# Ledger of designs, part 59: designed miniproteins, single chains, continued (3)

Each design is a single chain, and the fold is of that chain. pLDDT is the mean over its residues in the fold that is shown.

## One batch from the design tools (miniprotein)

Design m10035
Fold by ESMFold2-Fast:
Structure m10035 (fold): chain A 62 residues (1-62)
Amino acid sequence: MMSREEQLAAAEAVLGVFKERIKEDPSLVDEVRKTFERLAERWPEDVQKWAREQFDKIVKEV
């Protein structure tokens, strides 16, 4: 089983990709969010909560 640290690192990598995509085209935020939500559903609840908070911060920073 992946450790929590490994799961968080994987989620962070995915969030990094989404951050770059939103920075390139902020109009794609809704499309990127739909993709993010589909991926997030596969993660443990605590990782999902953390990742959603990070995604919201990314959207607000752009």
Scores: mean pLDDT 78

Design m10036
Fold by ESMFold2-Fast:
Structure m10036 (fold): chain A 70 residues (1-70)
Amino acid sequence: MIGIVVPPEYVEAVKKEIESLGGEVLSERQVGDRSLIVARLPPQEVAAFEERIKEITEGKGRILSVGLSY
């Protein structure tokens, strides 16, 4: 699983990217002034997704490795 922290304006774009890569959005919550999206992605798509998130969020998004199974 991965966590993505982005400004709220990018949440919909990030969710669409996850779905387009065959991933699944598991949860979404607001954390301060940002949104945290937890998702599953196919392992082969993770690197492409990281680059795409940098483009979509203009470098404002960050990806976290979530080692906890929820």
Scores: mean pLDDT 78

Design m10037
Fold by ESMFold2-Fast:
Structure m10037 (fold): chain A 58 residues (1-58)
Amino acid sequence: MEENEAAALEVLKEALPTLSDEQARQLQQKAGQLLAERGAQLSPEETRAKVRELIAEL
């Protein structure tokens, strides 16, 4: 099920309007990599928390 992708997308949708084009691209890239490497091992809540951490690092 695509629950982790949906969870990441929700956080991205909240953040993207507040970011520059470069920051938005970096965030999407890092979130995509996180889901590819660890998505199967994360809950939707953990996925949201990790994406928020990526936003804080921008």
Scores: mean pLDDT 76

Design m10038
Fold by ESMFold2-Fast:
Structure m10038 (fold): chain A 112 residues (1-112)
Amino acid sequence: KIPEEALEAEVAAAMGAMVVGVVTTTTGRREVLEAYEEGYKRGLEEGKAEAPKLKDLEKAAREIAEEVNRLALELLRAADAGDWEKTIELAYELGYKAGKAEALAEALREKA
């Protein structure tokens, strides 16, 4: 019932959110979560606007899921290194891509 690409994008977004939550809780740095949430809001809005215009929605969903997973790993590495400026920047980017991933997953579910 759920397209595999939609589930993959939803799982990637959820894992990204969990990583940001763990980093924020462990470090006490609310700026990490706030950056993620701001990026997520923008990504969700832009993703909803872009999804109806995409010719290959499944490919777009796979590509953005891979990007979310990569950004989550980069964020963990930056946080482990104590690079808070980079961690906050990566949290915003991760949120933005996660928001787009959710919008693409929703569009795939509507077409199924």
Scores: mean pLDDT 85

Design m10039
Fold by ESMFold2-Fast:
Structure m10039 (fold): chain A 83 residues (1-83)
Amino acid sequence: HPFYEEYTKRLEDYIEKAKELLKNKAPKEEVEAFAEAVKNDIARLDRIGAYVYNLGGNHPEDELLNEKREELLKLIEEVLKEA
């Protein structure tokens, strides 16, 4: 489904940005703003998937999406602790 491809790609882009923030020792304010933006975007995408496309946890793509979300959230937590 194109929505899963778009969502997965967006998570990958956020993971790369989180790695850059960690690598460059970004200031706390920038990291907090990034974390808030990511959480808001994920919530928006989850809502679109559920209500616009009727997507649920029975799709194989949900496993990859969940893995990427967990990776991103762990990275954001690490970056916030280092900020």
Scores: mean pLDDT 77

Design m10040
Fold by ESMFold2-Fast:
Structure m10040 (fold): chain A 61 residues (1-61)
Amino acid sequence: KEQQKQIEHLRKVADLTESKAQELLEEGKKSTPEQAELLNKLVALLQQLAKQIREQAEQLE
């Protein structure tokens, strides 16, 4: 099914997004307080986006 390939692709994108969020979280630990605040906000947005991507994949099943 073509949808199966799309589901797999969306899950891979979500995994990559979560991986990048974790990298930014670690970078934030070495940053100034101002930079850490911005990075933490970006991490939260990326985690929310990854969740939404996974939900889209689930809807296609």
Scores: mean pLDDT 81

Design m10041
Fold by ESMFold2-Fast:
Structure m10041 (fold): chain A 79 residues (1-79)
Amino acid sequence: AKEEFEKIKKKIDEIIEETRKEVQKAKTLEEAGEILEKAAKQISDLISTIKDPELRKEAANYAMRQFEELARELLEKLA
């Protein structure tokens, strides 16, 4: 159980890190939005593969926090 969650967190972190790099190259809010939407879909697809409801909930909560932080960084850059 713990090992499975750690693997899922690592995959989420990899998606978030790649998304952060791509978002830094975006020149417009529309480009940034497309990059974020793609990442959100990748994470949603990953979470949907989790069979354990409790693990799925924990993974979804973790992903949400990572996305909120990424969105905050983007807003600070554009402000």
Scores: mean pLDDT 80

Design m10042
Fold by ESMFold2-Fast:
Structure m10042 (fold): chain A 65 residues (1-65)
Amino acid sequence: GPVVSARDALAAATALGASAGGAVIAELAKQRGPELTADEILAAARASGNEEALAEVERVVRAAA
């Protein structure tokens, strides 16, 4: 099937903002590829304004270290 680039998905998620965008950003953190850095995903989670998503992204990034 068509693979949406991780960067395109991250941009779409940040544009959604709120709860919906935050959930997508957290999912992208789990599937982080070479195109997206942990810092980039964390910055997107902060920009979404979703504290739950930011906490989840931090946990995923920490677990992958």
Scores: mean pLDDT 67

Design m10043
Fold by ESMFold2-Fast:
Structure m10043 (fold): chain A 65 residues (1-65)
Amino acid sequence: SHMVEERKRRLLEEARELEREADRHTGLSILHLGRGDTESAKEHRELAEEYRERARRLREEADSL
């Protein structure tokens, strides 16, 4: 139904936003690691993993519809 398609679209849009945020934190992690800031690099890596996990769950929810 159209309502199911709209729900899927919203979930996928949210997943893409979370994936972009994860990519941003991955880039920051690499930048900090290159500067020898291993603690900041680790924090950004962990944030990237959290955002990717949230995006994965939204994609699974969309796939289940």
Scores: mean pLDDT 91

Design m10044
Fold by ESMFold2-Fast:
Structure m10044 (fold): chain A 108 residues (1-108)
Amino acid sequence: SVLEDSKKLVKKSAETAEESAKRGAELFPEIKKELEELAKKVKEEAEKAVKSTDPEEMIKYALKALEYVNEGSRLLDSTGTREGILIGAELGVAGVGFAVAATVLKRS
């Protein structure tokens, strides 16, 4: 079903975001605390989306997770390093997953 497939996508996107944020936190001590806090917020919003039975609530939480992912990606890009840009891009892939899940639910 669309709801089940969207939940799987949100879960996979959250896992990608957590892994990318962890790698960024290990490489960049100067942004570690802020990046870990953003990763926690992404995980919390994604968990709310997955637990929701209301498509509109799921869309709301997925889009909030996307906002935190985009903030984390900008933070990594702000390091001015090749590694920060690459990890930020990986975090951006998680953002695409949240956006796709929200879009599919809106059209259902």
Scores: mean pLDDT 88

Design m10045
Fold by ESMFold2-Fast:
Structure m10045 (fold): chain A 94 residues (1-94)
Amino acid sequence: LSLAENLEKKADEYDKKGGVYRLLAIGYYFESAYLYLQAGDEEKAVESILKAIEVLSYIKNPKTKEDFKKFYDQIFDKLSPENKAKVEEALKKL
């Protein structure tokens, strides 16, 4: 398994634990997405980003949302127009 796959699995585990562990899950999903993008696997990167957005929707904290939106800006520049539109649509739910 790649490092990106290992981080995604760790994120899935932390999301399943719930509560404060979801903050860690979001971080690992973003690290996984960056590694997938570096490897040229945009499809897997988008899947990890969407999982992070879903978990983030449970975090009712304005600072957490702001910090992750700043992170999203760095990722969007690396996505195709089609995948960028898909992620931006998901962000509207926050």
Scores: mean pLDDT 79

Design m10046
Fold by ESMFold2-Fast:
Structure m10046 (fold): chain A 100 residues (1-100)
Amino acid sequence: MSLEDKRRLVRAIIEGNVEEVKELLEKGFDINAKDKNGIPYIYQPLIKYLTPEELPGFSPLFTSPLNLAYSRGHYEVIDLLKEAGAPTSYTAPNGKTYTL
């Protein structure tokens, strides 16, 4: 999957764009794909995909796409990601667990 496809998925998740999330998942995006540190993409800091200017008022270093979608009430997108097999929990190397 290209970097642009990853950016499109991140934007669709944070905006609650259910149709674009569906299209990207159908295109073969592996929602369970992890980076070199074992962090699933949906739990990675937004700064990896978006600039601070694209998210005014948020810290991209500390906010993940999933956390922002949850905080904005985009539950249809969250349910779609769960149905696609997205991890509902993630334990960071520092021992902190993130759950839906």
Scores: mean pLDDT 68

Design m10047
Fold by ESMFold2-Fast:
Structure m10047 (fold): chain A 61 residues (1-61)
Amino acid sequence: SQAEQLMQQAYQTLSNAKNEQDIQQAKELVKQSLAAAGQEPTDDMVQSATNVLKLTVQQKK
């Protein structure tokens, strides 16, 4: 689905992030993924989802 594609892009962006601008770009992709899934994403929802992705990235070496 479009939502899954955007979430995968967010994951790749976070995995390759070198600075705060890259993290912000990944957060924007998370927001777009949630919207594509039919949700009206709030800042808290985007932040929570982004934090979960960050944990996933940190666990995979």
Scores: mean pLDDT 80

Design m10048
Fold by ESMFold2-Fast:
Structure m10048 (fold): chain A 88 residues (1-88)
Amino acid sequence: SSPKVPLPVVEVSMKVRNKETGEVYESGPILLPVEKVEELIELYKKVLEKEGFEVEEVTVRLDDISMKELNPEVIDKLIEAMKEEIEK
């Protein structure tokens, strides 16, 4: 178990449409590490698309970066788990 380290995080929101019903709603906001934000957004889009949702808009609050103590190994494991889910 690696110690937690202070990492810059950014707030991300997504506007998503249910392809079956046509209903539109906002997913998030969620806090993501700035270093991994692009990769995590693309993985979340693919997971949502697999579940029958279309991502219409992504909002990233780069003007409001904060610091949060996170374990980088936990973030890497989350990315790995999302990639495995997409490939199923």
Scores: mean pLDDT 82

Design m10049
Fold by ESMFold2-Fast:
Structure m10049 (fold): chain A 75 residues (1-75)
Amino acid sequence: MSPMEQTILMFRTLATLSELDYLIRHGTPEQQAQATQLRDQLLALIKEYQANPEQADALAKQFEALHEQVDALLA
């Protein structure tokens, strides 16, 4: 993954965190529970990326899977 791709991924991740925060505050009880779990997983991935940026390609797939789960929760 290029440095530009990593930067784009981080901005996308921040947007997803904002969506999850909104669901935690304003969603249904089911959405609040799922959004809390997804937020915690996303924060753990951010921490892993900060510790091991050389593993960005492998972590990008995990970020993509979490984004898909958030999109499913919003559907």
Scores: mean pLDDT 78

Design m10050
Fold by ESMFold2-Fast:
Structure m10050 (fold): chain A 84 residues (1-84)
Amino acid sequence: MASEEAKEKFKEDLRKIMDKLGKSEEEKKEVIENIFDKEKVTELLYKAMKKEEPSEKDSVLEEGAKKSVEAMFKAISELDKYAE
């Protein structure tokens, strides 16, 4: 499980990236507050995948989004093992 310090640092880094991309303050806040919400992140990823592959079956895209989010959260947790 990622530490609170690791989560806060990740949120700060993400905010800086979004600032460079010209995102609004409201968009930055929504993404940052929900980045560790698996359900919300899965929904956002599913919508992005659906836009790229609109002909693909929803069940395939939903499973792909869930697996990608699980892999991402696992990777974040593994990185936290090397933090003091």
Scores: mean pLDDT 68

Design m10051
Fold by ESMFold2-Fast:
Structure m10051 (fold): chain A 65 residues (1-65)
Amino acid sequence: MVKVTIENVSEDKKKEAEEIKKKIEKAGLNPEEIDYLLSEEAKEEIQKLLENVLEEKVTVTLEKV
């Protein structure tokens, strides 16, 4: 599966970041999605999505476990 880590999130936005994390990790349970989620393209898209939704710069790490 894929594990998502989101760092540098403000306290008031941690709940929203956790919900997004859960959705991405759920997608990472599908073997067909794992290769995409571990790609550079997916990392950049997820980073941009989180920065847009949370309105702050965050650090996103996607790893296979």
Scores: mean pLDDT 78

Design m10052
Fold by ESMFold2-Fast:
Structure m10052 (fold): chain A 71 residues (1-71)
Amino acid sequence: HMKKVKVPESQKEVLKKEAEDLMNEARRLGIEETVSLVEKALKAIDEGKYDEAFDLVMEARELIARALREK
């Protein structure tokens, strides 16, 4: 993430939808760490920090996928 990326308006909406979906999945699985990451991502989106929000969403998605596969 050394490169700063400008997120398009349509991609901002997609990012928010992904964060909301991840929040729902994290709550369903009871993964508090992932819930915290998604909360930070949503706050970053609200603050206009889309680069940070995207990174947090990707981390949350990775944690959920890892938890499901490690079963």
Scores: mean pLDDT 75

Design m10053
Fold by ESMFold2-Fast:
Parts: structure tokens; C-alpha cells; sequence
Structure m10053 (fold): chain A 85 residues (1-85)
């Protein structure tokens, strides 16, 4: 399904491809920030955990904005790609 998801995204207009790539990027940023928050919490680094939480919330806000601009099929393809990578 990963290859089909990539092919589907490649068949979209350049404008739609850009929205999908922004969505994938925002999902990766949220996941990275979550991992940073967990690690900082384990190290009792309250300030770093707080900074990571803010980054995660900002990335999730971007995900929500982009979701309103994408079709369910585009979201499903994007989720398949970012989860595989």
C-alpha cells in the first residue's frame, strides 16, 4: 500500500502535492516533538519537556489546518506514507 499511496500522491496537482507534503512534515514534527517531550520527562528536564510540548502543539495545529484542506483519500495516502517512513 505504501507504493500505491506514493503513486496516488504523485498523480495529484502540484498544489495538492504541496498540501500533502506539508501534512506529512507536520505529522513528523509532532511525532519528533512527542519523543523529545518523553525523553526530557524521563530526564526530569521540565523546561525541555515544556518546549517540546509547545512544538508538538504547534505541529498538531498545522495538521488540523491541513486536514480541513485535504480530502479523506489524500489524508489516508499521507498517513500511509508518513507511518512507513
Amino acid sequence: DYERAKAFIASLSPEQQELVERYIRARREAATAFDEMVEATKNDDILKASEAMQKMLEALAEVRRLRSQLTPEQIAAADTVWRAE
Scores: mean pLDDT 86

Design m10054
Fold by ESMFold2-Fast:
Structure m10054 (fold): chain A 65 residues (1-65)
Amino acid sequence: SVEEYKNKIISALREENVDEAVKILKEMKAKDFDVNLVLEEVRAELKQLESEDLLQVLEKVKAEL
């Protein structure tokens, strides 16, 4: 499900593993998920958690897509 993928992405971000997060998002796109929507949901969750470091990693992930 989308929620399971979001959890995997957040886990990859916590490990600062940009390559893994990008691979997950590309797999989601191949399965016709709305990757842009997922990225905005992840960003919103990280803002709620006040995780500035993870937001920076997310921006690197977005640049690689």
Scores: mean pLDDT 84

Design m10055
Fold by ESMFold2-Fast:
Structure m10055 (fold): chain A 68 residues (1-68)
Amino acid sequence: SPIEELFKRAKELIATGKPSIELDIELGLLRILEGLGLLDEEQRKELERLEKEAEPLLKALQEQIAAA
């Protein structure tokens, strides 16, 4: 499923421990899908977990962009 591939890619990016624009885009797309009602309850819970895990990486990305 395209949605499952987005989740898989987000998990892989989080596992690198490196800030990336791709991670922000992947999570942003998953949030849009949630808002459209296209995620089931298990997928919504997984997205919430991934967003919490990604928070320090997204903050680091924001700091890198602000410094550029």
Scores: mean pLDDT 85

Design m10056
Fold by ESMFold2-Fast:
Structure m10056 (fold): chain A 75 residues (1-75)
Amino acid sequence: MSEEEILKDDIESLRRAARLAEAAGDTETAKKIRELVEKAEKALKEGDLKAAQEYIDQAEEVALSHRDTLQAAQP
């Protein structure tokens, strides 16, 4: 896979994490992840793969920091 394809897959995974946070009632965590995902998508469209990766890394850290809340919402 190209690096761009890998970053797109990471963004999709983060979108799922945001939906799980929202389902758990953690709307603030969901909002933070979505904001970082939007920044990553913009960077990808501009061809800035490094910036996209940095935003993805930040979003993953946010998701991991709220793991207990995210897991509580899973079926």
Scores: mean pLDDT 77

Design m10057
Fold by ESMFold2-Fast:
Structure m10057 (fold): chain A 78 residues (1-78)
Amino acid sequence: AEAERRARLEAAIAELERLLEQYKDNPVIQAIAQFYLDYLRRELARPLPPAERAALLAEAQQFYAAHEEEARKVAEAL
């Protein structure tokens, strides 16, 4: 279970790092991908408390609503 969780998070991190390299000239995709990368790295280190997770997701949703097309491109790559 823990090994599987770690493998899934590491795979997602690698995918986001690839996206950052592919879209290095797109600051919006860079910001969205970097947010997810930081989030997943924190989850890999320790599960986030529900309150912290909810706060981060609420902030992310506001940014994603303003940048729907770029957010979709990041989500499609995961």
Scores: mean pLDDT 72

Design m10058
Fold by ESMFold2-Fast:
Structure m10058 (fold): chain A 70 residues (1-70)
Amino acid sequence: MTEEEELKLVERVKELVERYKELSDIEKAMVLITYGSFLANPKAIATLSEEVQKKIEETLELVRKKVEEE
């Protein structure tokens, strides 16, 4: 996958997380499982480009904020 494709994929996931309050309970659970998986695997994230890493970190912070708002 190219860096451009990776950035577009992360942006798409970020848009889904922005709509967290509109998600079903199952979709919210899937977001939380994904969030936990990324936190458990920081070494895998570190192999990606700096730009992709920044977008993933922004998305993880967004998930944290959306969960704390509940």
Scores: mean pLDDT 71

Design m10059
Fold by ESMFold2-Fast:
Structure m10059 (fold): chain A 82 residues (1-82)
Amino acid sequence: MENEIKGVEAALEAAKNAKNIDEAAGAAAGLYSMGLASKNEEASRAAIEGGEKGLAYADKNDAEAAKKAAVEGAERALEALK
């Protein structure tokens, strides 16, 4: 993705607005993909960690924990990109 900041902001918005486990898992998966594509080491690490934790919580059917992990990872990734 050419516009990495905008992509991570979209993932953060999706995570904050997730109303169920599928939406939380989708936000975490999107964040994980952004982390894999990132050329910024700190942003990549934050996005991958947030995405992995979010997906792991979603697998345990914990939507609130999945959402929180994705939000925190996206916020750290945005801070690293700015």
Scores: mean pLDDT 82

Design m10060
Fold by ESMFold2-Fast:
Structure m10060 (fold): chain A 81 residues (1-81)
Amino acid sequence: SSLIDELNKLEKNTSDPNIQKEIKKLKIEADILDAFRAIVDELMKKHNDPAVKARMEKLLAEQEAKLKKEIDKLKKKIEKS
């Protein structure tokens, strides 16, 4: 996951324990999203329902965009430290 990789890089670039706690929370969210994307991809190969896939992909994209915004906020905090 590109989001997990980005969070791991941020964690290595900060010594602030409060920022590290925020990163840990976002890593949990990214992990859940990665697992859900893997399930969607597997089920789509098996069941081939384009309407269900489109709905799941939309929900995943919305959650990934939200997480990306929170990561960008943490980057700004780290740049100040």
Scores: mean pLDDT 82

Design m10061
Fold by ESMFold2-Fast:
Structure m10061 (fold): chain A 83 residues (1-83)
Amino acid sequence: SSKEKIELIEQMIKELDELEKILESLSEEEQRELLKQLKGLLGKLEELLEEAKKKGDKELVEAVEKLKKKIEELIKKIEELLS
C-alpha cells in the first residue's frame, strides 16, 4: 500500500540522517562502499517515482522525491570527503 511505502521511506530518511552524523568517522573504504550502495538505491527510487507518477499517487511521489533529495545530498557530501 502507498501508506506502508511512505512510512518505510520516512524511516529510511531517519536512518540516513543518523548515518550522516557518523559519516566522517567511516574509513575511506567504508565511504566508497556506502557511495556505491546509495547510487544503487537512487536508481531503484527513480523506478518507484515513475510508477507513482503513472498512478497519480501525489503523496508517494512527494515522499520518494524527498528521499531521493536526501540521498543526492549525502552522495555529494561523501564525494567531497573523498576528494
Scores: mean pLDDT 87

Design m10062
Fold by ESMFold2-Fast:
Structure m10062 (fold): chain A 94 residues (1-94)
Amino acid sequence: MEKKRHVEEALRHLEEAARLLAETGDLELEIEAAFVLMLVSIARKLLEKGDVEGAIESAERALKLLKRIAKEYELPEEVLEHIKEAEEALEKAK
C-alpha cells in the first residue's frame, strides 16, 4: 500500500470514531467530535494538494485528541477499535 492510501485509511477511521462520538448525545463529546472532524478535513485537503507530511501531522493531531478523550470518558469498544486502526494506519504511512 502507498503512503497516501494509509493516510486515507487512517482518516476514514478517525472520521468514523468522531461520528460515533457525536451520536452519543453528550454535548461535550459532540464538541470534541467536531474538532476531530475539522482536523480530518484539513488532512484531506492537504492530501489532495499532495502535502502528505502535512496530512499525517493533522491526522496525528486528531488521533492525539481522540486518545485524550478516551482517557477522560468511557467510550464504546467500536470507537476504541477505530482509534487503534487509525494509529496502525498512520504508522504504516511513515
Scores: mean pLDDT 85

Design m10063
Fold by ESMFold2-Fast:
Structure m10063 (fold): chain A 66 residues (1-66)
Amino acid sequence: MSDQFKQVQDISQKGIDYAKKGDYKKVKDIADQLDKQAKQSKDPQVKQVYQNASDTLYKQADKAKK
């Protein structure tokens, strides 16, 4: 049994770390990756978690922009 939620958390954490460093391009790239994974997931709950993580990183990228 794979912990798909843990995968989301790991990827999201990388995005948040980049946001703290002001690298909004990397944050957006990771957000795009999470969005793609959401579309590839067959489980509706997993899709929602990926979408929420992607949305959160897009907001972080917005705050990090100059």
Scores: mean pLDDT 76

Design m10064
Fold by ESMFold2-Fast:
Structure m10064 (fold): chain A 75 residues (1-75)
Amino acid sequence: SLEEKAKKLKEEMETARNELIQRVQELGDEAGKALKEDPEKALEISRKMWEESDRLTQRINKLEEEAKKVEEEAK
C-alpha cells in the first residue's frame, strides 16, 4: 500500500538522521584529537565529515520528496 511505503520512507529518514548525528559526532571528535598531533590529518577528517554530512542530508531530502509524492498519490 502507498501508506506502508510512506511509513517505510519516514523510517529510513529517521535512520539517516540518526546516522548523520552519529557520524558528525564521531568524525568531529577524531578531528579534534588529530588537530593536536597532525593539523593536516584534522583538516582531511573535517572534509570527510562535511562530505558525509552533505551525502546524508541529500539522502534525507530525497526520501522526504519521495514520501511527499506517495502521500499525494494516496489522497
Scores: mean pLDDT 81

Design m10065
Fold by ESMFold2-Fast:
Structure m10065 (fold): chain A 64 residues (1-64)
Amino acid sequence: MTKHVRIDAQGDVEAAVQQAKQAAKDAMEQGQELSLTVVSPDPEIKRQVEQAGQQAVEALKKQK
């Protein structure tokens, strides 16, 4: 079962990163895989938010 989350990261990277971390936490609490779609006009911001989400999932998996 996959949890699909879309994050719109126009320029507030910190808010987008927090949304990605929260999505990872929610998916792990429900026993679901996280599928994260990040939308940003800046490819570097998109990459940073995607990496933050993946790192959060990995950290949560290591705890359990």
Scores: mean pLDDT 77

Design m10066
Fold by ESMFold2-Fast:
Structure m10066 (fold): chain A 69 residues (1-69)
Amino acid sequence: MKPSPAAQKAKAAAEQQATKEGWSDDEKQKVGDLAQRSAERALKQHEEQRKNGQPITGAPSLYSGKRSK
């Protein structure tokens, strides 16, 4: 399995945040996995936009501000 650079960056950022919050190793793993999945989903959407000739969004979709419950 080959995580993309964006997915790795998201995972690293989540792990750093969890470390600052004093989270357990299990919690760091969960947060890292969620961040990686979100990054992979964003990359797939970006690739679809590129295939369709859509303009690339300037900001990574990782930061699109839907704060879900």
Scores: mean pLDDT 68

Design m10067
Fold by ESMFold2-Fast:
Structure m10067 (fold): chain A 60 residues (1-60)
Amino acid sequence: SMEEKIKEIRERLLKAFKEAGLTDEQAEIMVDLLLKRNPYPTDEEIEQAIKTAEGIAKIK
C-alpha cells in the first residue's frame, strides 16, 4: 500500500539523518517536515535534505 511505502521511506530517512549527526528528536522533526511538504521525495531532494542535516549537526 502507499502507507507502507511511506513508512519505508520514513524509516530510511530517519536512519540517514541520524547517521548525518542529528539526534533522534531532530531526525523525527526533519523527516516529518520533509514528508508533510512532499510525501514522495525524489532522490535529489533526499540528498539535499541529508546535506542540510549534516550542516545542522555541525552547528549543534
Scores: mean pLDDT 77

Design m10068
Fold by ESMFold2-Fast:
Structure m10068 (fold): chain A 82 residues (1-82)
Amino acid sequence: SSMQQAMQDLVSQFSSQLNQIRQQYIQQGLSDDQVRQQIRQVGSGIADRMDRLGLSDQQRRDLAQQMSTQVQQMLDQIRQSR
C-alpha cells in the first residue's frame, strides 16, 4: 500500500541519518552523550513526519521498534569503530 511505502521511506531516511551520525562519531570523535542527543533530534523530526502522514498509534509503535533496532545496530558499529 502507499502507506506501507511511506513507512518504509521513513525507516530508510532514519537509517541514512543514523549513518551520518556514525560517520560524525568516527571523524569528529563525538561523545556518547552527543550521539544520543543527535539521535533524539532525528527522532523528533521523524515523529513530526509520522503526524503528517496520519499514522495510527500501532503503526507508530511498529516504526519506533524498527528504529530502535537500527539505533542499537549503529551503537554497536560505533563501538567497533573506536
Scores: mean pLDDT 81

Design m10069
Fold by ESMFold2-Fast:
Structure m10069 (fold): chain A 90 residues (1-90)
Amino acid sequence: MVLGSVARYLRATISPAARARLDALLAEAQAALDRGRATGDPAAYERAIRLAEEALRLARREGDIFSQLRAVGLIEEARLGLRRIAAAKA
């Protein structure tokens, strides 16, 4: 069996497939948030929340604290965007 080095183990605590999926979900959530900010479209913010919540669940399962913090930040920013749209309609 191929044994990983200590350095490799410390840098890659999750599978490459899980890392790729997590990075893709966070990138899609960021793109949806950026679209919401650019267009004021509530659906874009709602999509950002859904993608970031999926990323948060995966990051929690994999023990990736940095991705958990990033996902929470994306959710908070998207929720703030939705509240600003709601306030503008009131």
Scores: mean pLDDT 79

Design m10070
Fold by ESMFold2-Fast:
Structure m10070 (fold): chain A 88 residues (1-88)
Amino acid sequence: SVSSLQKAIALYEEIVKKPGATEGDYNNLAIAYGNLGVELESQGKYEEALKAYQKALDIRERFVYPPSHPSVLKTRRKVEELQQKLAA
């Protein structure tokens, strides 16, 4: 549910602000944002879903993976897809 995903995001955002946060912690945060995007998209909340996917992409690119990684490419394609949908 959106509520469960928002709670997970709040937890992981707290974790990544602490000293000793790992790449794994950032990856968990990015996964939570990605899952929030999926859930919001399934509810027709495309603008909110886009924002969640953009957060996942930013975290993955800055803290976790090189730009060529499948997770980054997949998230970028979803962001582009929703941007096109909302611009139409």
Scores: mean pLDDT 83

